# Ledger of designs, part 29: designed miniproteins, single chains, continued (2)

Each design is a single chain, and the fold is of that chain. pLDDT is the mean over its residues in the fold that is shown.

## One batch from the design tools (miniprotein)

Design m5047
Fold by ESMFold2-Fast:
Structure m5047 (fold): chain A 90 residues (1-90)
Amino acid sequence: DVRELIIKGRMYFSKGDYEKAIKLYEEAIEKSEEGSEERVEALTNLGLVYEAMGDYEKAIEYFKKALELNPENLLAKGGLKASEEALKEK
């Protein structure tokens, strides 16, 4: 169940286990239907994990992929803006 993979990924993300969170979100993306809400959520959550790790370039890539599928995703829009602003401070 793709939804359970996303929930489990968020659990590991909240614990700071970024490696396990990434693996679960990647599996959710692989098993989700193209353009599905679950795929958008998994892509957005991958962006958030990379942002938390300070990998702003990778975070931007995943937020952009999420927005290609759903341009109205507020979490992906916010994450993209935050990651782009963080990258400018380098």
Scores: mean pLDDT 87

Design m5048
Fold by ESMFold2-Fast:
Structure m5048 (fold): chain A 80 residues (1-80)
Amino acid sequence: SSAEASRLTGLAIRLMSLSETDPLYEKALQHLLEGMRAEEEGNLEEASRHFLEASRLLEEGGDEESSRFLRERAERLRRE
């Protein structure tokens, strides 16, 4: 959806800023970007794996809302 695409883009921009000084967010950004790439290429299982890793890293960083968002997206992609 447009709302989900906007939220993914917003998260990526925020993680780009945070990744400049925090290796946890650098790793989360890497997995987010790889997941977005895999989804664009139609590899939904790979996209799901990357979103789950980004979710886990964000949970470690205390960003429970973004973690939940990515986990829910990964679950939807696994059903397609």
Scores: mean pLDDT 85

Design m5049
Fold by ESMFold2-Fast:
Structure m5049 (fold): chain A 60 residues (1-60)
Amino acid sequence: SAALKGAVQKDAGLSEEQANEVVALARAGKLDEAAALLQKKGGLSEEQAYNAATALHVDG
């Protein structure tokens, strides 16, 4: 959902483009890649990144 994307974007401090990339990766089932981007660009912990990527995957 747009609400979940917005929440992840805010929590991770991502740009709109970075948030869209994370959502696309997560929806494609590329959870490792989505989590890695959240960690590298958003500064999330490994656990936070994988939880966020999984939530985006099941939401999409």
Scores: mean pLDDT 80

Design m5050
Fold by ESMFold2-Fast:
Structure m5050 (fold): chain A 64 residues (1-64)
Amino acid sequence: MVEEKTERLLELDEKLKNREELTEEEKEKLLKESVDIGVEFVEEAVRRTVERIERERALRELLE
């Protein structure tokens, strides 16, 4: 669900705020993962909208 990805994003943000305990490589990796999750979040939202439209279309076809 979208909420699980939001929780993960918040966790990554919190870890980046505590950056003094992280190596430069770890900071870069966490930042990249944060961006990747953000992109996937948007992609999933778009996909769910398309899937809903397709499902409604299939129902109308079944009623013909």
Scores: mean pLDDT 70

Design m5051
Fold by ESMFold2-Fast:
Structure m5051 (fold): chain A 69 residues (1-69)
Amino acid sequence: VRAEAERIAATVRNFLAIQRYMPPDVARQIAQELLTRAEEVRKRAEAAGDEAAVRLADQTIRDLQAALA
């Protein structure tokens, strides 16, 4: 679960670094897909009791929500 949380966080960091090279509609679509994946990882981390993975997933979700605002 922690490795999944770390992978999604890395994917989101990479996305945020390159989103300026994407059309706005495409960037929004990718961000929504990543939000869905981050929410799934958060639920699995919570079920596993991995507090560090939950915090990492929460931060990833906040970063994506900020980019969509």
Scores: mean pLDDT 79

Design m5052
Fold by ESMFold2-Fast:
Structure m5052 (fold): chain A 102 residues (1-102)
Amino acid sequence: MKEEYAKKAEEAAKEAKENAEKGKELALEGLKYGGLEASKRATAAAIAAVGAEFGGELSARKAKEAKTDEEAKRAAEMAEKNRKSGEAALELAREALEFAKK
């Protein structure tokens, strides 16, 4: 069971990283359109993406280093929260890009 939680945490962290990288790409694209408000929105999306990636990596490491099934489960739950945060950051980046195009 501990190994299963570690694997789930690693998979969630990988998805958080992939969504964060895509979010950063869209945020950089949004910055090319210019404007103060568009730049603020793109920057906020990039910061959120960095947070999700870091949190996911930290949670996956904690799951792997866990000494009990309960510790591994808690770390996997934290990794899943960071995966969802990565999805939210990607959506924020998409919204920032659409705002910049207007």
Scores: mean pLDDT 85

Design m5053
Fold by ESMFold2-Fast:
Structure m5053 (fold): chain A 99 residues (1-99)
Amino acid sequence: MSAEELIERGLELAREAAELLESTGRLEHEVDAAMLLIFVGIANILLKQGNLEGAAEALRLAARYLRRVAPSLPAEVAERIRRLAEEIEELAEEVLKKL
């Protein structure tokens, strides 16, 4: 996969995580989803500017945010969020290795 394709996959996973947070129906988790979508927006802007390093770092911040939120979630949702965070981090690290 190209660095751009890895970032696009990371953005897809981050959007999936936001939808999962919204699915809880809790206002606090809707706020968490909104914060996650801010990181997604930043990464997408950086990707469009050709700043692949910046986009990868924004994805790492998104993964870090998800890990911070996970303990407040129902156990099944928390497990899925942690797996998504791990995959997003791995994709971001792979991008940084290609630069």
Scores: mean pLDDT 88

Design m5054
Fold by ESMFold2-Fast:
Structure m5054 (fold): chain A 73 residues (1-73)
Amino acid sequence: SIASQLSPEQKELVKRFQARFGLPEDGVVDEATRTLIRSFQRLAGLPEDGVPDDATLAALRKFLEATADSPAL
């Protein structure tokens, strides 16, 4: 599966995103994580495909850096 080709750095980014929203921090793009990615993509103005592509991962990194000093939602 193409989804299995996340780099260790990209997988850590997914884990941080999962932690932020109270999902298991396994770095696996399961259905719950994919649904969360789609919601994030909608808010970021990206295609809502649930795929952690380069544009989505760049937006996630920016979101995590921008909200580092904020409490959990």
Scores: mean pLDDT 74

Design m5055
Fold by ESMFold2-Fast:
Structure m5055 (fold): chain A 85 residues (1-85)
Amino acid sequence: SPEVQRALEGLATLRQDLDTLEQKLKTEDLSDEELQQMLQGVDRGLASLAQLEAEFADNPEVQARIAELRKRLADLRKLIEEKLK
């Protein structure tokens, strides 16, 4: 369906953005302001995934992509929070 295709495209974009953020966190000395902005982005991503999970509950491919990205976002959030301490 067009709705499923848009969801998968959105998840692919989120995956690409997440790859970029993970790399940036590993390779750059980020300011507290930049880390706070990344944390806000992660929280928005998690909220978007929760909405998609509810919308596509019966779609196993979408659910699998959401599970993967949710784990990666949660891991990234933890790393950002540790750097802010």
Scores: mean pLDDT 87

Design m5056
Fold by ESMFold2-Fast:
Structure m5056 (fold): chain A 85 residues (1-85)
Amino acid sequence: GLDDLIDQLELLKKNVENVLKNMTNDEINTILDELLDKIKKDVSPEIAKQIEENINKAKSAIVNNDVDGINKSLDDIIDILKKSL
């Protein structure tokens, strides 16, 4: 459910520096895309669009090694999902 997805996003946020060090951008993008696909099944199309926009911001921040930008994008996704519970 959405609670499990929020937990996964919070864990990803906590481990952002280790994820960037140990994983390729393609591997991280795959994780984000899989999370988005799971979220889309449990939320309205309007919420799904907001999540997708923030996932795209996270992907851009990953390309730039912008840890603060990644954390902000993940926080915005978590906040949107918590309001959907």
Scores: mean pLDDT 86

Design m5057
Fold by ESMFold2-Fast:
Structure m5057 (fold): chain A 86 residues (1-86)
Amino acid sequence: IYKEQIKLVKRITENAIRAIEEGDEFAREVEVALLRATLGILKSSNLISEEEKELLEKMAEAIEAGDVEKVREYSEKLIELLESKE
């Protein structure tokens, strides 16, 4: 399951950064919605740690704020945490 989460986080990160840098507000909103939906599912199934929840929430906030540096920082930390479980 963590390999699928890593792939999803990487995809969202790439798409979100591109959307922010190109000023595509709609694409950015789509990536935020996808990330929040994923977080909601993982929270309800109790398959995600508190650290992972915090990083996902911070990542969503960074995307909403258009903060590319924070998006990279939080996604990198989240991927490292998920990779440590593989």
Scores: mean pLDDT 76

Design m5058
Fold by ESMFold2-Fast:
Structure m5058 (fold): chain A 87 residues (1-87)
Amino acid sequence: MAAEKLEELLKKYLESGGLPEEEQEEAEKALEELKPDKETLKKILKEALEKLKEIMLKKIEEENGPEAEELKKHLEEKYKELLEELE
């Protein structure tokens, strides 16, 4: 579930926030790398989620798209949900 939630979260932010393809590709690659390691997944995902959140928040803020504020709120909500589930 955690990997699927992270992937869904990432795709939604990339599609709605107008984030650069560079960020999208990087995050997708990270998800593929993390997915095979169940035990390590929780530990790595927590760190990856925090970094991803920071990167996405920064990009959303810089792009300042029509849905930027909604996207930020969604990012924070999803991040918190995933973080709690992984703990």
Scores: mean pLDDT 62

Design m5059
Fold by ESMFold2-Fast:
Order: sequence, then structure tokens, then C-alpha cells
Structure m5059 (fold): chain A 56 residues (1-56)
Amino acid sequence: SLYERLARHHAGLSDEELEELVEAVRNGDLATLRRLAERYGLSVEAAESLGRALLA
């Protein structure tokens, strides 16, 4: 799954950070999505896809 790939590539991500990503996707909070994407070294599209995968 996309979640498994993220976990392997970003082993330092906490459950709290992943939950924040999911909430940003759920709320359409693009500012938070951009901030988290920069922190994780991801594009905004990649961060949004990961949040959607975690939400499903």
C-alpha cells in the first residue's frame, strides 16, 4: 500500500504527524498540506495521495 511505502521511506514519521496529514486532507487545508509536504520532502500531490490512502 501507499502507506507502507511512506512508512519505509519516512521511518521518522510519528502517528501524530500522519494523523495531522489525514485531517489536513479531510478538511481541505492546503496550507497545512504544503507545510507537511515540505517537512516530509514530498510534493503536495504526494502528501494529499498519502493522506487519502490513510483516510480510506
Scores: mean pLDDT 70

Design m5060
Fold by ESMFold2-Fast:
Structure m5060 (fold): chain A 94 residues (1-94)
Amino acid sequence: MLKEAEKLFEEGKKLFKEEKYEEAIEKFKKAVELAPDSRVGGLALYYLGLALYKLGKVEEAIEYFREARRIFEANGDLETAKKADELVEGLEKE
C-alpha cells in the first residue's frame, strides 16, 4: 500500500506541475485512501488542498490543509504541520 500511495502521490505532483489540477486531485485522493495516516498521505492531503485552492475552492482547500496538519503532527513532522497551519490562517484572512 505505501509504495503504491507514493507512486500515486508522485503522479499527482507531476499533474499539479502541468496545471492539471482536477487530474492531480484524483491521484492525491487515491494516495490518501491507500495510506491515510502516513507522511505520504499527509503530503497528498496538502497538495490536494493546494490544487483545490488553484481551482478557487478555498473552503475545501482549508479543510484539507487542516487534515494534512493533523497527519503531520501525528507523524512528528512539526515543521510541515506549521506550514499547513500558516496556509489555513492566510486563506481565512482573505
Scores: mean pLDDT 80

Design m5061
Fold by ESMFold2-Fast:
Structure m5061 (fold): chain A 86 residues (1-86)
Amino acid sequence: APPRYSTEQLIAGLKEFIAWLREEYPDDAAVQEVAKLLEEAIKLLEAGEPSINVNILISQAFERLRREKGAEFARAAFERFKALLA
């Protein structure tokens, strides 16, 4: 079964991941747009939105990253994000 993360772990991991995207890729408009989508996901989680609904938005953000930066970049970024959830 896929691992289940608490809402608190998901928020913390998203915040660290967004900070990394903004620090490492400050001039990449596509990466900055993805970071903004993930910031919206955090706001919804903090407002009490169910994680199932927010996971759809997170998936859409990584799909956008894949389309604009390529599959290998998106895969590496997603692996980093998963590590931050541990």
Scores: mean pLDDT 82

Design m5062
Fold by ESMFold2-Fast:
Structure m5062 (fold): chain A 88 residues (1-88)
Amino acid sequence: GELLEKAKELLEKLKEAIKEKKSEEALKLAEELLELIEELIEEDPELAKELAEELIELLLELLKVAPSELIPKLIGLILRLIGLILDL
């Protein structure tokens, strides 16, 4: 539905922001995608898990290029996503 279409759009925007090294924009997009994944847990837990796994991979790529000031927040998001996957 609309949530899946929004998730795909956010994923593509996030991938582009990481490629362009727009770390602040990428972080905001990752936070928006995480909120959407949390909404999807009740409707489609399998899709939520797939999106969470993809987001973890993208956040690990972002860690390679992000300024040091953003690293604690990025680690926090990764840990939150791992927790979500383990609960699914």
Scores: mean pLDDT 86

Design m5063
Fold by ESMFold2-Fast:
Structure m5063 (fold): chain A 68 residues (1-68)
Amino acid sequence: SAEDLVKEGRKALEAGDYERAVELFEQAIKEDPNNAEAYRLLGIAYQRLGDTQKAREYFEKAAALEKA
């Protein structure tokens, strides 16, 4: 489930496995495209990878979903 993918992704983030976290959060978003938490966590993962532009895009998507 999307919630299980988010849980595994958070574990990957805590372990410093940022590329694995990205993979898991992208799968979560595919299962639930309205999951603002998954978008926010994906933004954090990209920020940790140094991709500030992708991080910003995902943070903006998360904020848009929260305002809807």
Scores: mean pLDDT 86

Design m5064
Fold by ESMFold2-Fast:
Structure m5064 (fold): chain A 60 residues (1-60)
Amino acid sequence: TDEENELRNQALVLAIQGKLSEAIELLKELKRKYGKDVALNTARNIALTTGRFDILKEIE
């Protein structure tokens, strides 16, 4: 959905900018609205792009 894609893209942009706490908050919002699998898939993409695997621990 448009809202799902917007949240996913915003989380990635924030993570690239080094705003990890803000990115994590959007990933938690994705988990609440769209489920754990969507949030974890998004978090894995962010981790692979940024090298910040610590993000995964906040979503599991």
Scores: mean pLDDT 85

Design m5065
Fold by ESMFold2-Fast:
Structure m5065 (fold): chain A 78 residues (1-78)
Amino acid sequence: SDEEERNYGRSLAGNLYQALRDGDEEEAKKYLEKILNSSKVAQESALRTLTSMAKTEPDEEVKKKLEEAVKEVEKKLK
């Protein structure tokens, strides 16, 4: 269902965010790839979640990496 796909997208975005905060570049790349290979509904959900996180993230390095992930997901959805 679309609800399950949205929940999956949010979960992947949350895992990506945690990996970026931990400085785990390989884990972050893994979750970004999962988002890019998920359904359009999951990708749109992940995009909304990552965009929200980027707006409120106080660490400039983590924020920059979140903004890069946002751009990759947007590019996939075009």
Scores: mean pLDDT 90

Design m5066
Fold by ESMFold2-Fast:
Structure m5066 (fold): chain A 94 residues (1-94)
Amino acid sequence: MTEEEKKELEEKYKEALEKARELAARAAAARAAGDEETARLYIRAAGEYSLAGNHYWLGIENPEKAEEYKKAGEEAIKKGEEYEARARELEAAR
């Protein structure tokens, strides 16, 4: 793994965890407002972004498997994006 590839994974890790925290906060706010359905979708989205961060970190720790972990992280991001989009649609409809 090159230094450039390592930096890319470090940035993806940081962004995924930041996004997971943001979505977890949105879930808590939705739940406080009585919107359990929107809260559950934000929680699922946060979980997928957290999983993506874990995969990117494992890619840094295991350079020989970095590409495998990067792909797993990207798959988790796509699932997180789908849950986030659905949560935002429900939030906007209220």
Scores: mean pLDDT 89

Design m5067
Fold by ESMFold2-Fast:
Structure m5067 (fold): chain A 76 residues (1-76)
Amino acid sequence: MSKDELIEQLYERLQKNNEVLVVADRKTGESKVLETLEELREALKDVPNSKLEQILSLEPGESVVYGDKIFYVLPR
Protein backbone atom coordinates (compact mmCIF):
# COMPACT_ATOMS: atom_id res chain seq x y z
CA MET A 1 0.00 0.00 0.00
CA SER A 2 1.30 3.46 -0.87
CA LYS A 3 2.03 6.15 1.76
CA ASP A 4 -0.79 8.32 0.39
CA GLU A 5 -3.26 5.39 0.66
CA LEU A 6 -2.19 4.78 4.30
CA ILE A 7 -2.63 8.48 5.15
CA GLU A 8 -6.06 8.55 3.46
CA GLN A 9 -7.13 5.43 5.43
CA LEU A 10 -5.95 7.10 8.65
CA TYR A 11 -7.94 10.26 7.84
CA GLU A 12 -11.12 8.22 7.12
CA ARG A 13 -10.71 6.26 10.37
CA LEU A 14 -10.25 9.45 12.42
CA GLN A 15 -13.35 11.02 10.83
CA LYS A 16 -15.52 7.91 11.42
CA ASN A 17 -14.43 7.61 15.07
CA ASN A 18 -14.73 11.37 15.78
CA GLU A 19 -11.01 11.45 16.67
CA VAL A 20 -7.96 13.62 15.91
CA LEU A 21 -4.28 12.75 15.53
CA VAL A 22 -1.85 14.80 17.65
CA VAL A 23 1.88 15.16 16.97
CA ALA A 24 4.12 16.26 19.84
CA ASP A 25 7.76 17.32 19.49
CA ARG A 26 9.88 15.79 22.27
CA LYS A 27 12.57 18.53 21.96
CA THR A 28 10.31 21.62 22.17
CA GLY A 29 7.28 20.18 24.00
CA GLU A 30 5.04 21.69 21.27
CA SER A 31 1.93 19.77 20.20
CA LYS A 32 -0.19 20.16 17.06
CA VAL A 33 -3.64 18.73 16.31
CA LEU A 34 -3.80 17.38 12.74
CA GLU A 35 -7.37 18.01 11.56
CA THR A 36 -7.19 17.97 7.73
CA LEU A 37 -5.94 15.44 5.17
CA GLU A 38 -3.31 17.98 4.00
CA GLU A 39 -2.02 18.49 7.57
CA LEU A 40 -1.71 14.69 7.91
CA ARG A 41 0.21 14.48 4.61
CA GLU A 42 2.68 17.20 5.68
CA ALA A 43 3.19 15.79 9.20
CA LEU A 44 3.59 12.17 8.00
CA LYS A 45 5.55 12.67 4.73
CA ASP A 46 8.88 11.57 6.26
CA VAL A 47 7.40 8.80 8.46
CA PRO A 48 8.08 5.23 7.20
CA ASN A 49 5.10 3.11 6.11
CA SER A 50 5.78 0.64 8.97
CA LYS A 51 5.30 3.47 11.51
CA LEU A 52 2.23 4.72 9.61
CA GLU A 53 0.71 1.22 9.96
CA GLN A 54 1.39 1.40 13.73
CA ILE A 55 -0.32 4.83 13.86
CA LEU A 56 -3.33 3.34 11.98
CA SER A 57 -3.60 0.73 14.80
CA LEU A 58 -3.45 3.26 17.69
CA GLU A 59 -6.01 2.89 20.46
CA PRO A 60 -6.84 5.66 22.98
CA GLY A 61 -4.00 5.92 25.52
CA GLU A 62 -1.40 4.51 23.08
CA SER A 63 1.37 6.41 21.28
CA VAL A 64 3.85 5.82 18.44
CA VAL A 65 7.33 7.39 18.62
CA TYR A 66 9.35 8.21 15.51
CA GLY A 67 12.56 10.16 16.08
CA ASP A 68 11.73 13.26 18.12
CA LYS A 69 7.98 13.01 17.35
CA ILE A 70 5.21 11.31 19.34
CA PHE A 71 1.88 10.53 17.66
CA TYR A 72 -1.29 9.77 19.61
CA VAL A 73 -5.06 9.82 19.06
CA LEU A 74 -7.56 11.89 21.07
CA PRO A 75 -11.37 11.96 20.98
CA ARG A 76 -12.68 15.16 19.38
Scores: mean pLDDT 82

Design m5068
Fold by ESMFold2-Fast:
Structure m5068 (fold): chain A 82 residues (1-82)
Amino acid sequence: SMQTEQAIRLAEQATKTALEAARLAEEGRFDEARKLVEEAEKLFDEASRLADTLSGEEGLQAQTAVGVAAIAIGVAKLIVDR
């Protein structure tokens, strides 16, 4: 459904943004990295809210993408908040 596609897209954007935050932190650009972590968390919150409205196989697919985003954000926060 369109809602499932939107939830997955937002979760994938959160993952990509978190990975970019980790890259910026590796380059010593910590203030920019922190801003991207905040953006990734906003995308994650929206994806998670949409995923929670879904059920069955579509809900499982969306929740899987949200889970990947949660891991990526957690890793980025560990790198940025050293």
Scores: mean pLDDT 90

Design m5069
Fold by ESMFold2-Fast:
Structure m5069 (fold): chain A 93 residues (1-93)
Amino acid sequence: MKEEIDKIDTEVYRKLVAEKRWDDLREFSELVHLAETNPEEALKRAKELYEEAQKNGDKIRAAGAYVVMAISYLKLGNEEEAKKFIEEAKKLL
């Protein structure tokens, strides 16, 4: 599970760097850190980010939100939910 999350996290990071989307990269990095330290708050913020990204057709930001949700669920002991969100992120990349 962690290896799959790390792979998709890296892919989101690489795509944001390639497109020079520095504000989105900072947002993603901050939410990944929040997922490690406060997974419940990160999950709430990631759901809000996903809705905004989906409304704007932003697949990379939407995938990033799913990665944050997956990390958050894994930290909360919900490995099955983490797996579902990583598979959804992979579909957007």
Scores: mean pLDDT 86

Design m5070
Fold by ESMFold2-Fast:
Structure m5070 (fold): chain A 84 residues (1-84)
Amino acid sequence: KKSELAAKSVAYDILIVGAELEGDPEAVVRAYIGKAETEIELGNPQEALKSAEEALKLARDHGLSPEVIERAQKVLEKAKEALK
């Protein structure tokens, strides 16, 4: 449902701000991954690309686990494919 996806996107924006205020880079990255996936489903591939790029950058900058980095890479490739 479009309304549920739009609400989910807003919820991820709130989660990103909250995690940033708490200083939890893993939570910030996971929220950006979720936002990017939601934006792909909403048909907003450019916004999904920006969220996915930020997730990957933060995951690498903070030395997060390989699992988190792989998830960020996977959603980035999905966003790029959605732009074609």
Scores: mean pLDDT 82

Design m5071
Fold by ESMFold2-Fast:
Structure m5071 (fold): chain A 60 residues (1-60)
Amino acid sequence: MGLRVVAVQDYKATKEDELSLKKGDVVEVLRVVDDYYVEVENLKTGERGLVPKKVLKELE
C-alpha cells in the first residue's frame, strides 16, 4: 500500500496530466515526479494525475 496523504486545500487542474482535488480528499502517492509534483490516485474517484506537493499533508 502506498503512502496516503490528504489535500489541505482545493486544487484545480490546469493541465491535462493534473488532477483536481477538494480539501479533505485522501489520495495515495504513486510516485514523486520532481520537487514540486507527485502522481497520486484519488481514493474516492479512482482518478490519477499530478498534483503540487504543497497541497498535500501526511495523515496523522
Scores: mean pLDDT 80

Design m5072
Fold by ESMFold2-Fast:
Structure m5072 (fold): chain A 88 residues (1-88)
Amino acid sequence: SFIDISIRIDLIDPDGSRYSIDINLRIDQSRIGQMIAIRHDQDPRTGARYRIRAFVIRHDGRIAIQARAYRQIDGEWRLVAQRIFIIP
């Protein structure tokens, strides 16, 4: 069984400006711990480069999505935001 969900990740670029990334996901709830999406994105205003990794997790007894946002800083991917989205 699959669930379709949209998530929004709000980010702050190095110049302090706000940038948001919307991701559409299809989830197989039988596969906890699985990474279900990798997205690469770049803010065209600042050139900031992002990688978003989304995982199916269990959170407080519920199936949830953990989204981890990385920004490329000095040639390395560094975690800049983490969000948990509970599946309805």
Scores: mean pLDDT 82

Design m5073
Fold by ESMFold2-Fast:
Structure m5073 (fold): chain A 69 residues (1-69)
Amino acid sequence: MGLENLEKAKEAVERGDKDKAIEYLEKAKEAFPEVSISLDSAREKIERGDYKGALLNIEGAINALKLLS
């Protein structure tokens, strides 16, 4: 549960919706503290306009959680 928030964060980043991307990342961090460092890095990258870097961190978190499922 909560993996849907990471997928929504990825979609928000892909469309350049910074506010929605941050909202979904914060919800995902509440569900998955184990990937919080990667999601904090993604948020920092979004805030400085590095959406490509943010996508890599979000995809990495999704893949890590899928391995734990």
Scores: mean pLDDT 81

Design m5074
Fold by ESMFold2-Fast:
Structure m5074 (fold): chain A 68 residues (1-68)
Amino acid sequence: LSATLHVKNSTTATLSLSSDATLTLPSGTTVDVSGSVTLTIEDLVKATIIVDGKKYNVTSVVDKIIFV
């Protein structure tokens, strides 16, 4: 599974993934985690986001994330 998600200058964003899901983004994808935007993700106890070989645990709330 691969996808693009843009969250910028928003107070909240929701990314819904099924439990036990893995989201793999292609090489060169940018993940920018900073700022005042919060990301809420549902049912992600076993979900993982992989970007350019780096693994991101999505069981926590993140301030801001941008998938390009």
Scores: mean pLDDT 44

Design m5075
Fold by ESMFold2-Fast:
Structure m5075 (fold): chain A 100 residues (1-100)
Amino acid sequence: SSMQEKLKEKLDMAIGLLKSTLEDAEKGKLSVDQVASALATALTVIKNAIANGLDKEVVLKALEELIRIAEEAVKMYPDNAKLKEILEEAKRLKEEVEKE
């Protein structure tokens, strides 16, 4: 449906922006707070996609990508509690979606 297509496009854009954010962070161009904000925003987009009935397989793929990026962010900033909190929330959300 056109709604499913729009939700997927918004999700793909959010994950793409998140990948660019991680790349800029690896180059020292972004603060840890900017990285945490970008991850939280992408997770919110995924939650909205789930609430609006986006296909499970598309949601799971996006969550897997967000988890990978969050794991890399935690490696870069191992003392940042907010990054660890976002990672654990994303992992719990993935488990909930898988149990449908």
Scores: mean pLDDT 85

Design m5076
Fold by ESMFold2-Fast:
Structure m5076 (fold): chain A 75 residues (1-75)
Amino acid sequence: MMTAEELIELGEKAEKAGDYRLAGNYYAGAGNMYEQQGDNEKAAELYLKAAEAYEKAGDLDSAELARKRAEEVLK
């Protein structure tokens, strides 16, 4: 099973390749894993990183959802 750390590494590789949508998907996945582990601050950081990647991909809907998720986990 992939770890959150492995998903972050894959996201960084996707960003370097210019695949911002894929990077956003990996960062969102890592955020979800940290949320499941109870690390809400780390989860929020990854969801915001996913939102930035989705914006660079032109996927504004996914970016908005990722930002809302970051806000929810910090409450």
Scores: mean pLDDT 86

Design m5077
Fold by ESMFold2-Fast:
Structure m5077 (fold): chain A 55 residues (1-55)
Amino acid sequence: PVVTDEAIDRIAEAAVKEDYEGTIKYLKEQIEKNKDNPLIVEHYKEMLERIEKAR
Protein backbone atom coordinates (compact mmCIF):
# COMPACT_ATOMS: atom_id res chain seq x y z
CA PRO A 1 0.00 0.00 0.00
CA VAL A 2 0.95 3.64 -0.48
CA VAL A 3 2.40 5.16 2.68
CA THR A 4 0.87 8.47 3.76
CA ASP A 5 2.87 11.44 5.05
CA GLU A 6 1.47 10.94 8.53
CA ALA A 7 2.37 7.25 8.56
CA ILE A 8 5.89 7.98 7.34
CA ASP A 9 6.47 10.59 10.06
CA ARG A 10 5.11 8.35 12.81
CA ILE A 11 7.15 5.36 11.67
CA ALA A 12 10.32 7.47 11.55
CA GLU A 13 9.72 8.91 15.03
CA ALA A 14 9.00 5.52 16.59
CA ALA A 15 11.88 3.74 14.88
CA VAL A 16 14.51 6.39 15.63
CA LYS A 17 13.73 6.16 19.34
CA GLU A 18 14.47 2.42 19.29
CA ASP A 19 17.16 2.06 16.58
CA TYR A 20 18.55 5.24 15.12
CA GLU A 21 21.24 3.79 12.82
CA GLY A 22 19.07 0.89 11.66
CA THR A 23 16.32 3.34 10.75
CA ILE A 24 18.74 5.49 8.74
CA LYS A 25 19.99 2.44 6.83
CA TYR A 26 16.44 1.28 6.16
CA LEU A 27 15.37 4.67 4.82
CA LYS A 28 18.42 4.97 2.56
CA GLU A 29 17.72 1.49 1.19
CA GLN A 30 14.09 2.43 0.51
CA ILE A 31 15.23 5.57 -1.32
CA GLU A 32 17.51 3.49 -3.54
CA LYS A 33 14.80 0.89 -4.22
CA ASN A 34 12.19 3.55 -4.99
CA LYS A 35 14.40 6.02 -6.88
CA ASP A 36 12.03 5.76 -9.88
CA ASN A 37 9.17 7.05 -7.71
CA PRO A 38 10.07 10.67 -6.88
CA LEU A 39 7.15 11.25 -4.48
CA ILE A 40 8.09 8.22 -2.39
CA VAL A 41 11.78 9.17 -2.51
CA GLU A 42 10.97 12.70 -1.33
CA HIS A 43 8.97 11.38 1.63
CA TYR A 44 11.84 9.11 2.72
CA LYS A 45 14.33 11.96 2.31
CA GLU A 46 12.12 14.16 4.49
CA MET A 47 12.12 11.45 7.14
CA LEU A 48 15.91 11.17 6.98
CA GLU A 49 16.28 14.92 7.37
CA ARG A 50 13.90 15.00 10.34
CA ILE A 51 15.67 12.08 12.01
CA GLU A 52 19.10 13.65 11.50
CA LYS A 53 17.83 16.96 12.89
CA ALA A 54 16.17 15.27 15.89
CA ARG A 55 19.39 13.43 16.74
Scores: mean pLDDT 71

Design m5078
Fold by ESMFold2-Fast:
Structure m5078 (fold): chain A 56 residues (1-56)
Amino acid sequence: SLPTEEQIKAVEKALDEKGYEFLSDEEIRELAKKYGISERTVRLLQGELIARKRAE
């Protein structure tokens, strides 16, 4: 399933505030609950977004 633009922006904002370091398991759970996505989806999104940031 494809995440929504809002869900992608939510994970991006969380990573931006953390300096693009990996989120803790607790932070992943909080994002998943707040935005109605799976923890797996949050982990996949963070990996993709961190990779893009490092490629800048």
Scores: mean pLDDT 82

Design m5079
Fold by ESMFold2-Fast:
Structure m5079 (fold): chain A 113 residues (1-113)
Amino acid sequence: SPVLEAIRRAVRYGKSLGIDDEELRTFLISLVTMLSQGVYDRELVRELKALPPDASDEEIRAVARRRARRLGMDERLMEVYAVFLRELLRAGLEPPLDIDLDEADRVIDEELS
């Protein structure tokens, strides 16, 4: 599933930033739950869609960091959010998404192990 691969990439990226496993798990479960209900950062999606198809990971993260600073949010968590959204967009998927929340929870726990 492209959604599950996006989750795996987001978990691995968040771990690489030194985000605590409990914080990362809580954030990603909240994120996929909200996305399944059609709740997401529409401005972040719009800005990511405006990037060229060959945009570097650093360009994606730069968009996330600017968004986080505008909202007064954690830059690392926003980078995880942007990485997740960009993987979905690359797979031709755009929120809102039909997400199996039980399967998402299992994949998050497996990647954090």
Scores: mean pLDDT 87

Design m5080
Fold by ESMFold2-Fast:
Structure m5080 (fold): chain A 95 residues (1-95)
Amino acid sequence: SKLEEAFARLSPVQRKALEDALKRIENLEKNKDKLSPLAQKYVEEAKRDLEAFFDAVVNEKVDEYTALVMLLNVQGTVFLAERIYEKEKEKKKKE
């Protein structure tokens, strides 16, 4: 799979960043029925950015530093989705 091929090409730091991003995306998808359209949009954006990352790494289109920046961008988008979801949960408790 693209995931297995990407993992084989990544440094330990990059692998840890990828594992973190994948786990966080999985956690958001497990709660997809509770996510607003805005939170869902950022989850979809993170998944698209992750596909672009796999394509770039597997096809050797980027150096290790560019690959790390791409992973940090995925993590940033995931963080936005998580932040939106947490804020929406707090708002529902107060209404």
Scores: mean pLDDT 81

Design m5081
Fold by ESMFold2-Fast:
Structure m5081 (fold): chain A 76 residues (1-76)
Amino acid sequence: KLEELKEEAKKEVDKLIEAIKAGDLAKAQEYNERALEILEELRSLEGGEEAVAEVYEYLKEKAEEAREAVEAFAAA
């Protein structure tokens, strides 16, 4: 379950970054909320803190390519 949730969170991160690149803020908010829900569930599990950190590192890597759009989203 831990590994499965981690993979689901990474998929939502991919969708989030794609939505941000497309300028679709409504979809970006939707995917961000889904990712946060999965991350909260991960934190409730033993070993979840490490999994959450791994997902955040993945997000940072993906965000580099979409830096301008990510900055605009963070300001909203």
Scores: mean pLDDT 76

Design m5082
Fold by ESMFold2-Fast:
Structure m5082 (fold): chain A 73 residues (1-73)
Amino acid sequence: SEDIERLEKRIEEIEERIKELKKKIEELKEELKKNPDDEELWKELKELEFELEVEEGILDILEAILKILKSKT
């Protein structure tokens, strides 16, 4: 099904964004270990963690839709 293929491609795109966000969060956490009082770094971390939570939520919804579409019932 073209709809399933399109949804799987969308899921792959979201998974790549999540991977990039997790990498950025890890890098920022390492910077914060060196500069724990840097308010701008803490703000950036909070913003990236929120963006990650949103993208993971979207992924969960898309995966749930994909499971329904692939259902044999």
Scores: mean pLDDT 86

